# Designed miniproteins, single chains, part 101

Each design is a single chain, and the fold is of that chain. pLDDT is the mean over its residues in the fold that is shown.

## One batch from the design tools (miniprotein)

Design m3502
Fold by ESMFold2-Fast:
Structure m3502 (fold): chain A 99 residues (1-99)
Amino acid sequence: MPSLEEIWALLEPLLSEEERARLREMLARLSEEEQRLLLTQAFLELLYRKRPLDWQPGETPREVFERVLEIAEELGFPEELLKALRELFEYTLKLLEEE
């Protein structure tokens, strides 16, 4: 699993100063698990801003995450960031299995 510092280092250059300050304030009040979920959500918001994500009827969460990764790759996201996103999505899928 990528460390929180490693994920943050990849995400930080993509955020405005205000967005970075807000996320750091939120992260300081959260558990490690909640921090990973928040960072995953931030990545999805960034992808959505660059290319709207269409939710198709009958898609599983895994299929949606695979489409998000394809979009990120098409948009030219760095390989380290794509790798971190894959690891975060696998972690999120494990949490969803415990619903």
Scores: mean pLDDT 65

Design m3503
Fold by ESMFold2-Fast:
Structure m3503 (fold): chain A 90 residues (1-90)
Amino acid sequence: MDEEARRLIEEIARLLRELGVPEEEVERLRARWEAGWEAAKAAGPLATELAMLILRGTVEALRALLAGRPEEAERVERRVLEEAERLLAE
């Protein structure tokens, strides 16, 4: 999980740079994502699964934005929220 999470966070940083987000902001967001992942691991399996779902969804949404498809990014966000609600319900 740590290796996959690191790769996803690195991909998020790369995609943000490609979208024109300033490097200083990318560094701030990356630190926040890394801290969030460590907090999720400490909180347990459900929190870790939610964090992974959010990381994967963020990559997918950013790729859609970079491809000029904001409607697809919105669809990804909606799907991630629905999956998160399902995980939290049980």
Scores: mean pLDDT 83

Design m3504
Fold by ESMFold2-Fast:
Structure m3504 (fold): chain A 56 residues (1-56)
Amino acid sequence: GEITKLTAEAVELGASIEDAGRMGQLTVNSLLGYLSEKEIKQAIEEIQKIIDKLKK
């Protein structure tokens, strides 16, 4: 899914252990169906912000 792809990109870019742990938890929860549509959208936005910071 989108969360998995964005998480992989952030880790490849050198995301911190704390951010990697958070993204991993969001990825697992998404795959298990524990996240609502709103929570999935928020998770994507959160991971995208991490990626944007890493590219600076």
Scores: mean pLDDT 82

Design m3505
Fold by ESMFold2-Fast:
Structure m3505 (fold): chain A 75 residues (1-75)
Amino acid sequence: MQLQVQMTVQATPQQGQQIADAVGQTPGVLSASATPLSKDTVLVTAIAEDLESALRAGEKIKEEYEKIKKQNEES
């Protein structure tokens, strides 16, 4: 069974790709991609092999997004 996890993040396309790259390194994640919706909004998509991996992927997207928000605040 394959599960899809998606999250829209307020980030540049480059930052969205960084999130997708990190998520793609998560065990049980088959693929991850970042689709720019605008210059400041990206859809991060991950395909996971099972529910546990999908939950890890979603957690990883949140972790990476929080890092990006912190970097933007600290300039």
Scores: mean pLDDT 81

Design m3506
Fold by ESMFold2-Fast:
Structure m3506 (fold): chain A 69 residues (1-69)
Amino acid sequence: MEEEARERGLRAGIAAYLSAKETGAPLDKVRDVARRALVETRGYPPEVVDEGIDENIKLFEEKSLEALR
């Protein structure tokens, strides 16, 4: 259960990051919408979702920085 929520949080993180980059929307706004969908509509624990989102964003940014060098 928690592992599934973490996985979904990670996917939400990358989706929010990519969406913010494409539309120019603030990442916090996109992240908040994704978190509400997963926590309030799907019932996932907010702590696990937030952790997954943060971890995925960091991982994606780190990979992007490596590719740019």
Scores: mean pLDDT 64

Design m3507
Fold by ESMFold2-Fast:
Structure m3507 (fold): chain A 81 residues (1-81)
Amino acid sequence: MLPKLSPQELNDMMTVGSLEVAASTLLYVYRKTGDESDLEKVEEIVKELEEFAKTAPASLQPEIQELIEDLRKRIEELKKE
């Protein structure tokens, strides 16, 4: 039996989704401009996700960790270019 999502769970998912969109947009901009400050902003979003993960419900932990790992990998690949 699947429980209905609570308003809190929806807000938490919206927070994760907003951070993902912001990070993806900044990575796209960095690919166009080469401005290292845009890459630093993505690193700050990763730190914000890590901080959010400390208080986020267990059901969101896998998604948050996957997003952190994906963003960290993209940052490292871009630093090598």
Scores: mean pLDDT 79

Design m3508
Fold by ESMFold2-Fast:
Structure m3508 (fold): chain A 93 residues (1-93)
Amino acid sequence: MLVPKEWEERAEELARESERLLREVEREVEEGKPDMKKAREVIFQMEVDLGMAHIMLGVSKAIGYEPSKRFLEAIRRIEENIRRLKELLKELE
């Protein structure tokens, strides 16, 4: 059984938000005006969102639902966006 469509949609929503936040920080860095406190708050929010997606994945496995390709792809997108943002900020430290 596949995970509920609503869970897939929520994971995809979280992935889109992580992409938007990454782009905003990248733009601020390119403009030479990064707000480091704001960027750290963005990372924290993205990590909370990733945690929520992993909880949904864990629950789906516990109840015998197979995670969809779209669900797994959304989680991977969030993880990659967090990684890229952390690398970007490390270069500014």
Scores: mean pLDDT 79

Design m3509
Fold by ESMFold2-Fast:
Structure m3509 (fold): chain A 63 residues (1-63)
Amino acid sequence: AEEARKQAEKVVEENKDLVEEFAKLSGITVEQVKNGLAALFADGYTPEQVKELLENAVAELKA
């Protein structure tokens, strides 16, 4: 619902560098990352879990 999108927007705002780096390394846009985060929140993930998933994904892409 609308709440998932708002949570995704907040995570993007609070973690701009992380989101931009993930988008760049993945070859997708920040908008596509935001949409993916909204889907995770809709599936019941917490902001803490979503941030951890982003950090792990960036670390894996850098390896």
Scores: mean pLDDT 80

Design m3510
Fold by ESMFold2-Fast:
Structure m3510 (fold): chain A 96 residues (1-96)
Amino acid sequence: SLLEKINELIALLLRAIGLIFQGELTGDPELYLKALEEALEAVKKAKELGDKSMAERALKLAEEAVKGLERLGAPQEVLDRARKILEEMKELLKEM
């Protein structure tokens, strides 16, 4: 249902925010990668809803997660993976 999709989208966004905060606090790059995965799922749900504004909010969270990984000096392999997820999100927004 529409309400179920809205609730799923909100939950994904809140989890992404929490994971970014935990990543910043702990310095664990895996938490930032999980935040990126949650943000990607949020973009997909926003696209199903036709809500470009919410997709743009999810993209902004993903950009913050990538910046977090850069600040940590995460390995190039991790940064490349994160940037690939970010690019996938940007392509999904173009389809909206």
Scores: mean pLDDT 89

Design m3511
Fold by ESMFold2-Fast:
Structure m3511 (fold): chain A 72 residues (1-72)
Amino acid sequence: MEASEEVLREIAEVALEASKTRSGQEVADAVAEKAREHGIKLPESPTSRRMVAAELLTKAVELGLPLPHLKA
C-alpha cells in the first residue's frame, strides 16, 4: 500500500485528534476515512479496516510522527 509521508502525517494528526473524544474503533474509522480521501482503497469490514489503519499508523511511527497510545 502506497502512502506518502505527507499522507501519513495527516493520518497521524487525525488519529491523535480523534483519540481525545472517541473510542478506538472510531479512531480507526477516522484513519480509514482520511486514507480513503487520499485514494487508498480500504476494506469495508470494521475488522479488516482496523488492521489496515494499524499498518498505516505503524508506518507513521517509523517516520517519527506523534501518535496516540492505542490499546486493542
Scores: mean pLDDT 67

Design m3512
Fold by ESMFold2-Fast:
Structure m3512 (fold): chain A 73 residues (1-73)
Amino acid sequence: MERREKIREILEKYYEEVLKKNKKEPNEEEKKKMEEGIETVVAELEEAGISPEELEELIKEQKEAAEKAAAAR
């Protein structure tokens, strides 16, 4: 239970940072889809046995990749 909640918090923080960097105003429908997406990803990561530490590392790599992609665009 605690592990699932930590994974959810890590994902929520990541998406908040992505939104801040993109400076896009997500509408309520987009926010709902993001919340549903987070719930689905949390369930998949829990099934895969991914630890919060592993998720943080994956997010760090994803953020670096996203920054490079944004700079290349």
Scores: mean pLDDT 71

Design m3513
Fold by ESMFold2-Fast:
Structure m3513 (fold): chain A 70 residues (1-70)
Amino acid sequence: PSEEELEADVLSALAEIYLYMAKTALKRGDKEGAERDIKKVLELANQLRELGFTEEAERIIKDAEEVKKA
Protein backbone atom coordinates (compact mmCIF):
# COMPACT_ATOMS: atom_id res chain seq x y z
CA PRO A 1 0.00 0.00 0.00
CA SER A 2 0.97 3.65 -0.43
CA GLU A 3 1.96 5.84 2.54
CA GLU A 4 -1.38 7.64 2.08
CA GLU A 5 -3.33 4.35 2.27
CA LEU A 6 -1.37 3.27 5.37
CA GLU A 7 -2.01 6.65 7.02
CA ALA A 8 -5.74 6.36 6.20
CA ASP A 9 -5.85 2.85 7.71
CA VAL A 10 -4.20 4.11 10.92
CA LEU A 11 -6.55 7.12 11.17
CA SER A 12 -9.60 4.89 10.63
CA ALA A 13 -8.43 2.40 13.27
CA LEU A 14 -7.75 5.18 15.79
CA ALA A 15 -11.19 6.68 15.13
CA GLU A 16 -12.82 3.29 15.86
CA ILE A 17 -10.81 2.97 19.10
CA TYR A 18 -11.86 6.45 20.29
CA LEU A 19 -15.47 5.75 19.28
CA TYR A 20 -15.40 2.54 21.36
CA MET A 21 -13.93 4.50 24.29
CA ALA A 22 -16.69 7.11 23.95
CA LYS A 23 -19.40 4.39 24.02
CA THR A 24 -17.79 2.84 27.10
CA ALA A 25 -17.55 6.24 28.83
CA LEU A 26 -21.26 6.90 28.19
CA LYS A 27 -22.22 3.50 29.64
CA ARG A 28 -20.25 4.42 32.77
CA GLY A 29 -21.91 7.84 33.06
CA ASP A 30 -18.76 9.76 32.03
CA LYS A 31 -20.32 12.29 29.65
CA GLU A 32 -17.26 14.58 29.75
CA GLY A 33 -14.90 11.75 28.79
CA ALA A 34 -17.26 10.63 26.03
CA GLU A 35 -17.43 14.16 24.56
CA ARG A 36 -13.61 14.38 24.60
CA ASP A 37 -13.34 11.03 22.78
CA ILE A 38 -16.01 12.05 20.23
CA LYS A 39 -14.09 15.27 19.54
CA LYS A 40 -11.00 13.14 18.79
CA VAL A 41 -13.04 10.90 16.45
CA LEU A 42 -14.20 13.97 14.50
CA GLU A 43 -10.63 15.32 14.26
CA LEU A 44 -9.45 11.97 12.88
CA ALA A 45 -12.36 11.86 10.41
CA ASN A 46 -11.44 15.35 9.15
CA GLN A 47 -7.85 14.21 8.57
CA LEU A 48 -9.15 11.16 6.69
CA ARG A 49 -11.32 13.41 4.50
CA GLU A 50 -8.30 15.62 3.71
CA LEU A 51 -6.48 12.50 2.47
CA GLY A 52 -9.36 11.92 0.01
CA PHE A 53 -11.15 9.15 1.93
CA THR A 54 -14.39 11.13 2.04
CA GLU A 55 -16.84 8.22 2.17
CA GLU A 56 -15.04 6.58 5.11
CA ALA A 57 -14.81 9.94 6.92
CA GLU A 58 -18.56 10.52 6.46
CA ARG A 59 -19.32 7.06 7.86
CA ILE A 60 -17.18 7.74 10.94
CA ILE A 61 -18.83 11.14 11.49
CA LYS A 62 -22.28 9.53 11.27
CA ASP A 63 -21.24 6.88 13.81
CA ALA A 64 -19.97 9.61 16.16
CA GLU A 65 -23.29 11.50 15.84
CA GLU A 66 -25.21 8.33 16.76
CA VAL A 67 -23.04 7.80 19.85
CA LYS A 68 -23.70 11.41 20.94
CA LYS A 69 -27.46 10.69 20.79
CA ALA A 70 -27.14 7.65 23.04
Scores: mean pLDDT 85

Design m3514
Fold by ESMFold2-Fast:
Structure m3514 (fold): chain A 64 residues (1-64)
Amino acid sequence: SDEEALRALVRRVAEEAGLDAEALVAAVMSLPPTVQRQLLHELRTLSLEEQVEALLNAARAAAG
């Protein structure tokens, strides 16, 4: 599923970048399903550095 694919991708990026994978997954999975789907499609086109920036921005948006 898109949800499983997004969780796996977020964990991989977090591990590669030395980020808290559990916190990042929780933040991203709190976003609306439409935003999660858009983020997954976006992340698949980005470099690792750009994926880190996109995920940190998404986590910040989720936190309010």
Scores: mean pLDDT 85

Design m3515
Fold by ESMFold2-Fast:
Formats: structure tokens, sequence, C-alpha cells
Structure m3515 (fold): chain A 89 residues (1-89)
């Protein structure tokens, strides 16, 4: 569908920004979404409890999860959160 193509386009942009080290641009994307900001802070807090923070990964993941939730893709969002929790082990 056109919505799925737009979602994939947004995800590709986020990944390309991260690959190019443009973390400030990813932060601007997050600042425009209250949901993405909340997710980002939750991911960061969980990683801090384990003694590390991967800022680039958290920025990408928070944006991906917020985009999935906007599309009603709750199960895909939950799968990304499970992947995140597994990486904390």
Amino acid sequence: SEEEKEFEKELKKVVELARNGKLDELKKIIEKSEEAKKIYEELKEKQKKKGFVNEAYNLILAIKISLLKKRGKEEEAKELLKEFEERLK
C-alpha cells in the first residue's frame, strides 16, 4: 500500500541519517514527536541501568517504534522492543 511505502521511505531516511553520523537530525525528528521522545527516554533509562548507552541505536529504534505505532503496527513495535531487551543481556 502507499502507507507501507511511505513508512519504508521514512525508515530508510532514519537509517541513512544514522549511517552518516547525523545524530542531531535524528534528535530533531524525535523532538517533533511526543511518543518518540517518550520511547527514546525509556530505552535510554533501561540501558543506563545496565551501565551503557547506545545513542544512535536508541534514536533509530525510538523513531521506528513511534512510526510503527502511528501505522497501527503494535505487534511489530512489540517485536522491536523484545529485540532491544534481548540486546541488554
Scores: mean pLDDT 82

Design m3516
Fold by ESMFold2-Fast:
Structure m3516 (fold): chain A 78 residues (1-78)
Amino acid sequence: SENRKKLEELMKQIVETEDKEEQKKLMKEMLSIPGIGEALKAKIEDKYKVPAEEAIEKMSAEELKKIAKEILEAIKKE
């Protein structure tokens, strides 16, 4: 539950910020969350076929917000 709350807070910050560099920083910080970060890293790497950090660096602000919103929606369904 603590790791889930941290994930939710980081994703909310990505959705609310207008700074693309801050969005990338927050998305990379998500990857460091125990258990959850490893699962999300694997999912990003499977989708983009590159290391997760490299995929995040190449994402647009729109793509970063879209991923953050999808994660928040998945959290709310559980």
Scores: mean pLDDT 82

Design m3517
Fold by ESMFold2-Fast:
Structure m3517 (fold): chain A 100 residues (1-100)
Amino acid sequence: SSMLEEIVRLAREIHELMKQANAPEELMEKLERAVLSALTALTDPRASRETQLAALDAAIATLEEVREQALKELPNGEEIARKIEELIRLLEEVKAQIEA
């Protein structure tokens, strides 16, 4: 899926920006766990629609927290926040496709 590839690409770019800013390991782990959880639910052929939607909602909520923390704590927080907003938008588009 082109959208899944874009999610992975954005996650990698965000992670690299966080590394450049010497972000706390806990913040980077939080990003990684949110993305991995969403991708796992989206690629599991046994996952119910409800399970996929719940995983996307949880990932979006976690990414919003990561965005707010990056803006407060990191010198490149504005650039990181912009890319997290792009990632959240993609997850919301995936959610809309599942709900349709």
Scores: mean pLDDT 88

Design m3518
Fold by ESMFold2-Fast:
Structure m3518 (fold): chain A 70 residues (1-70)
Amino acid sequence: LEEKQKEIDELLDRLREAVLNKDWEEFEKLKEELARLLEEIKQTAPKDKAVEILKKVREEMLKIVQLYNE
């Protein structure tokens, strides 16, 4: 789980960089990879932990979208 958390954090950082660089092709690719990782977490993590991770990712994605609108 900790390893997958680290991978999520790295993907979120790369998503922020893609938005700042206006690299929408990279952004879409990273979104797909993030979705795949979240599906794995739903399958392998305890339900409470999976829900908490999904909420955190959703909040971080909202912040990233706000960067686009600045």
Scores: mean pLDDT 78

Design m3519
Fold by ESMFold2-Fast:
Structure m3519 (fold): chain A 97 residues (1-97)
Amino acid sequence: MLVRLRVKLRKEEKTEAEVEEAKKAADQFISNVRQLAESIGARINISPVKVEGGKLTLEIEIPDAIPESDAQLLLRGVEIQAEVTGFEIEEIVVERV
């Protein structure tokens, strides 16, 4: 079955120094997820990290319909990177096409 995938992530920090470290962690997150998407031939759109009052947000979108198995692999990769970097998954949207 083919699906479209979107994931929204967040991290909340209290100090400017913690925000800067979280931005660096987000860059590593983006790099690792992009490499995983490339390995399965999926096109991926990742938003720039947004910072609002110590809240960092990041959005990942697969704009094309992909096999559900590939979406599950990408979601698992995102979950692992979230655990490693301390980001929380705020929203997951899987749309069947």
Scores: mean pLDDT 83

Design m3520
Fold by ESMFold2-Fast:
Structure m3520 (fold): chain A 60 residues (1-60)
Amino acid sequence: GAAEKEELDALIEEVGDLLAKDMSVPKSTVVDGIKKAVSTKSIAEAVEELKGLLSAMKGE
């Protein structure tokens, strides 16, 4: 639904920000790459995968 889509978009932005800073590349390039990678997944699967990645990147 709309809530899951908003959560996915927020996760893509946050993961994209962290990866762009870590890799010293434009955020738009990273965000586009993430969107392409998750485009074949359900919103729920993409959200869970990105939550796991974000948690790992934050050291949680």
Scores: mean pLDDT 78

Design m3521
Fold by ESMFold2-Fast:
Structure m3521 (fold): chain A 75 residues (1-75)
Amino acid sequence: PPPSPEQEELVLKRLAEALGVSPEAVRKFQERMKELAANKDAEGLKELVEEWIELLTQLKNGEISPEELDERLLA
């Protein structure tokens, strides 16, 4: 069964805190992934995942701030 709304919110909050971004940014990213998967857009899903990996790598290297990551995810 899918996780409860409570568990989903806790996971999003914890991930957001770990990355220094808003829970809204994490939620928007997950919603984009779900929409692309529902539309069977394999190319779009691949691009979204690659963008996410690139942004996380830039954050790890100090090339972008958590605030910049938040803004990029909300766009």
Scores: mean pLDDT 77

Design m3522
Fold by ESMFold2-Fast:
Structure m3522 (fold): chain A 70 residues (1-70)
Amino acid sequence: SPAERLARDRALFASAPEELQKKAREIMVRFGLPPAEAVAVVKLTNGSTDEEEVLKVISTKYDEIEKLLA
């Protein structure tokens, strides 16, 4: 359900280290990403918020993002 999805997204974001949450917040605004997906992207870029690296992960590693969200 949408409510269960929202609760999972919030829990996944809150479980991340504070440093990853801060970096995720930057790319959430810039790329329109939900909180948990933004954290997953930052993990896959090894902490980079660079536009080209973020877009490459979204375009080529979406299966890895889905694994981190499950």
Scores: mean pLDDT 79

Design m3523
Fold by ESMFold2-Fast:
Structure m3523 (fold): chain A 94 residues (1-94)
Amino acid sequence: SPMDYAKALVEREKEAILRSDPNAEVEIEEVSDTKIKVTIKSGDVESVTTLEVQENTINITVERKIGDKLITTEFTMDLKTGALTNVKTVVEPA
């Protein structure tokens, strides 16, 4: 299912993060049957990733706080091709 795919994706990302920074804190929360939230703390970087699962796509929002800046990146992942579309990035003071 799309949700099982999203869960597998965030677990693989957690393993990749912990391989790069064994002291990173990674929390995965199933907010609903269609929504996953991932909170990551690694060094001076804190991020919150939200995945909203639809039939054929996942809408992904990454809010990353680095120093005095908040960087928000939004994009859509196609579940058949893995293509990323609708990529938008905003940088603002934290």
Scores: mean pLDDT 85

Design m3524
Fold by ESMFold2-Fast:
Structure m3524 (fold): chain A 60 residues (1-60)
Amino acid sequence: AAQAALDAYLDSQTTSDYSGKPLEKKVRRVDDGLVLDEESAKLYRQDPSLFPVHPLVPPL
């Protein structure tokens, strides 16, 4: 049911680099910067706006 959201996300990542590993590198870079603790995970699920938008910044 979230096909549209997934498609938009993948398209954005894929179109950024034709030379290969564009999606994997992009996703990994974002994921690498995001660290969530039990309390931070709860806050993030409730209201992600409480955390910085930059993926490389820790939760708090």
Scores: mean pLDDT 45

Design m3525
Fold by ESMFold2-Fast:
Structure m3525 (fold): chain A 100 residues (1-100)
Amino acid sequence: MTLEELRAALEEELARARAENREDLATWLEAVLLLLEGREEEAYELLRETLLRRGVPEELAELAAETAVRAARALREGRYEEAEEIIKEGAERIRELLAK
């Protein structure tokens, strides 16, 4: 599967999610498309605001959005081991915040 084919598939699923009024799914698919396109600031803000609207604490929402952006960047650059480490580090920090 090419990156172009993946983008087209994600755009089709986003259109379907919007047509079905699945707002949460539509927002996550939009964030994935932004991350795939390297539009990191827009993806970060969309993810953060979505988590805040769902009642996630600000510190946790910011950490989750930052982790997603950093991991997606590493994946786009073919740095799979670094992406895995970013996800593991992010998950541990999230766990520590939730334990408080």
Scores: mean pLDDT 79

Design m3526
Fold by ESMFold2-Fast:
Structure m3526 (fold): chain A 105 residues (1-105)
Amino acid sequence: SEALELVEKRIRETENPLVREALEELRRLLEALEAGRAEEAQRAAARFLELMAELLEREDLEGVRIVAETYVEVVQIISGDKSEEKKKEAVERLIEELRELVERR
């Protein structure tokens, strides 16, 4: 899977343990979706969002951007949409949605 290869590469490249943990949950989400394990996929997705919220709470803007960009690139690989403009819009939307979640906690 091209999506799994991308996530594995980003896991190897990061020196940030919280970014690594978030990307490992994204990998788990993708593996669970491919295996049809809906409950595991839901748990991985929830933990992934929680870790991104934690990156924002710690003001790790570089870390949250790496994770958000990786997620959006994964979605683009799966959907076949290679638009750089849509990628930028999706990344900014995801970060704003996460800011709202952090504000509610």
Scores: mean pLDDT 84

Design m3527
Fold by ESMFold2-Fast:
Structure m3527 (fold): chain A 70 residues (1-70)
Amino acid sequence: MEEAIRRASPTEGEAEAALRLREAMMREAGVPEELVLRWVTAPPGSEEQLQAFLDVVPESREEQERERAA
């Protein structure tokens, strides 16, 4: 019964788990708490959330450095 609701609208289970995972990964990766806090507290539809996400996620620039640098 509740399964149907969760599948149709993953508001808490899916979204919350993704947020918690992202936050943990960012903190472990050494991302500044300022960015983590902004992304977590930013409105779900604001540009702030998108900016924080793009800044934290190493699209390919930082990823390349991580492999090369120690």
Scores: mean pLDDT 59

Design m3528
Fold by ESMFold2-Fast:
Structure m3528 (fold): chain A 66 residues (1-66)
Amino acid sequence: DKALYIEGKEKEQIDPVHGSTADATYTPKEEKVYSKLLNIIMEKGKTYGVDKETAENIEKYEEVIK
């Protein structure tokens, strides 16, 4: 049911309140880049078996995070 799913989302909404200090340290921009990086790594790595091209892309995305 949606209620059970919303409870999971409420946990995410409460986490920012409890972790507002962390959110103040990590901008949405930085978190977004990090999440996108991990998603690309996992998806591309699984599909291509992490070839050298994927490894280079990972290094490039790490530079963006830095």
Scores: mean pLDDT 51

Design m3529
Fold by ESMFold2-Fast:
Structure m3529 (fold): chain A 62 residues (1-62)
Amino acid sequence: STEEEINDLEQKAREQLPNDEFIKLEEQVGVLNLKAALETVLNGDPRPYEEEAVEVLKKALE
């Protein structure tokens, strides 16, 4: 599940990144989660924003 992957990556980011970088990353992912929720209500598909959140998290962990 993409949601489970996001949660796992967020946990890794919290453990591996400095607090300042993690806070910025959480803010970016939070915006994408809000967009996913809005698209679910309006059009029924959160996946593009959930996938973008995964990519943002993966890039931050490089």
Scores: mean pLDDT 78

Design m3530
Fold by ESMFold2-Fast:
Structure m3530 (fold): chain A 83 residues (1-83)
Amino acid sequence: TREGGERALRAVEEVARRHGEASSGLLVGAARRAVRATPESGDEDERAIGRAIRDEALARPDGRLDPEAAREAVRRGIERALA
């Protein structure tokens, strides 16, 4: 859902901000917890957001995402889940 996606966006951005750059595993974990805390969000939101984060990390030499890259990856995942 949009609410689940927005919560995941905030959670992932906060984790990336705290670390400066964060691994895909850490960011996927944060997104998963946020989505699962939203009653209306299903497995599709979790899968789409998780895949987008992993895809973005794989495109980077060190596999780490700064807050901007993390936010953009989550947004792409939300778009996939809503399509």
Scores: mean pLDDT 79

Design m3531
Fold by ESMFold2-Fast:
Structure m3531 (fold): chain A 86 residues (1-86)
Amino acid sequence: MEASRKSIEEGIKLLEEEGMKRAAELVRKAEELFEKNPGKRTKGALQGLIYLGKALLELARKLGADPALIERLEREIERLEEELKK
């Protein structure tokens, strides 16, 4: 969807403007993997979700988000990494 792509690009720009170059790069890698692996849960799509999760985790830590939210994000990333191993 064109709208979803625009939202991701806007998010990447905001991350770069806030000096979160690593998070911005991880979101770009996630988008590229989703672009190359359209459709259902493929290894590429799962890896893309992992990169996106890591970018969100970096953003949450930088903004001083609630520790419970940070822990939840870490748990979801681990879950996706375990799914990728299967």
Scores: mean pLDDT 68

Design m3532
Fold by ESMFold2-Fast:
Structure m3532 (fold): chain A 102 residues (1-102)
Amino acid sequence: SKEEKLEKILENYKKNLEEIKEKITNEEAKEILDRIGELIEEIIQLLKESTKESKERVRELLDEMQQLVDEAKELLDKELAIKFESMMGIWEMWVFEELKSI
């Protein structure tokens, strides 16, 4: 079901963020990753609601998330930054595809 797919996406991204957090020493980067995790949860909840208002809110949150991703990348080692950016890019594409189905 659609709900099951969204739950799997949430679980996978939270796991990936936690794995990255375990490898970083910069406390500011950890705080940014925690905020990104919160935004991921909020976006999933809004996608489940499937309203036009929720779609606009998701777009605003994606813009906020992109700024946080750029900030975190500057604080991470290059190898982790590449992995993190790739993961977040895939997340953004998945969200845009989900928005089209509402």
Scores: mean pLDDT 83

Design m3533
Fold by ESMFold2-Fast:
Structure m3533 (fold): chain A 67 residues (1-67)
Amino acid sequence: MEHPIVAELRALIADPATPVLEVEIQLGLLRIMVAVGVLDQATLDELVAALQASADPAIRALGVAAA
């Protein structure tokens, strides 16, 4: 099963009512999880690509900054 934090970020990206700050906080947590070895870089890269594909320009900017 996908990690709960990864599933949560996917749900936040899909919800147009999501505040950009919540996406930024969850992305920061995922980066920490990659750094401590509990999440692979490929999963983070997929989520960053999903951010870059968002209809929200602020969420897209987070994806660009994260790459």
Scores: mean pLDDT 76

Design m3534
Fold by ESMFold2-Fast:
Structure m3534 (fold): chain A 74 residues (1-74)
Amino acid sequence: SSALEEQVEEIIRKAEEVLGRKLSEEERELLRKGLTQVLSQNLSDDELISTLRNVIGIVVGRGLSREEAEKIAA
């Protein structure tokens, strides 16, 4: 849905802000796929934060703190 696509792009934008850099097109494509799957799972807020932390960390090649993931999910 367009609402899901908007939410995915907003999370990517917030990830760029938290990381202090723009993501590559490859990283953005991987996150679009991963975040679409994550957001479709009807997770609790805590499960969403933990899953976002893991997915984004894998894509960008570094571990994210819980605080970084909470800022991205907000």
Scores: mean pLDDT 84

Design m3535
Fold by ESMFold2-Fast:
Structure m3535 (fold): chain A 67 residues (1-67)
Amino acid sequence: LGLTADSTPEQIRAAFAAVDTDGDGTISREEFKALGYTDEEFEKYDSDGDGTIDLPEFVLMLIDKLK
């Protein structure tokens, strides 16, 4: 995705939409791993354990990783 701490909200939303191929507003474990992240990172940000990451969780992950 090439996102950084300087990425605009529009770039972050565009990146989320590009990964969310289903358009359901969530990222599956397989979609998340396709970005180069690990199962452990998915479990860390999927605090509910429901098997998906929503946009707010994705933003928090990017802030945590791309400071």
Scores: mean pLDDT 70

Design m3536
Fold by ESMFold2-Fast:
Structure m3536 (fold): chain A 98 residues (1-98)
Amino acid sequence: SLLQEAFDYVQKGLKALREGNAEEAIKNFKKALDLLEQYRASAERLTPLDERILDAMIEGVKKALKAAEEGNYEEAIRYVQDALLKVFEIMAEEAEKV
C-alpha cells in the first residue's frame, strides 16, 4: 500500500498547488517520491505493468517538483496531471488484455 499512499501524497500536492500553497505542494511531492522509490526498492517482484506505472509517476512527480521549486506552478500542475493520465492509460490498456 506504499503505492496507494504515494498517490495520496501526489493528490495532496496537486491540491496544494491549485490553492497556491507551493511549500505544502513541494513537501507532498517529496514524500510521494520517497514512497514510490521505497515501493520500487522493497517489492520482491515487480511486474512490467508495475514498472511502467512507477516510471510514469516518478518522472512526472520529479518534473512537477522541479517546476514547483522554480516557481512554475502551472507547469507543475500540468506535469502531475499528465503523469496521472499516463498511469490511467497504462492501467486501462492492461485491463483490456484477456
Scores: mean pLDDT 83

Design m3537
Fold by ESMFold2-Fast:
Structure m3537 (fold): chain A 85 residues (1-85)
Amino acid sequence: KLDELVEKIREILKKHVPPEYQERVDQFVTGLKTLLEQGKFDAAEVAAELFIRRLQAEGVLTPEQADEILNEIRKIIEEAKKLKE
């Protein structure tokens, strides 16, 4: 179940982020999975925001794309949180 949620985050990012950033996406998703497995949901949200805002600052994502992606990732983190309850 958690692996399916993590893969949804990867799919969202790969849809919006160019191929040259895919290694950074894979590294981020691996780190996020570790935080979610450890129940560190607040740290996972902070890590996601920092990563997406960095891509926005580098001109990889527009502000609108960054906000949309962050909203989707936050929803997925809330789903992961419910699986631990």
Scores: mean pLDDT 83

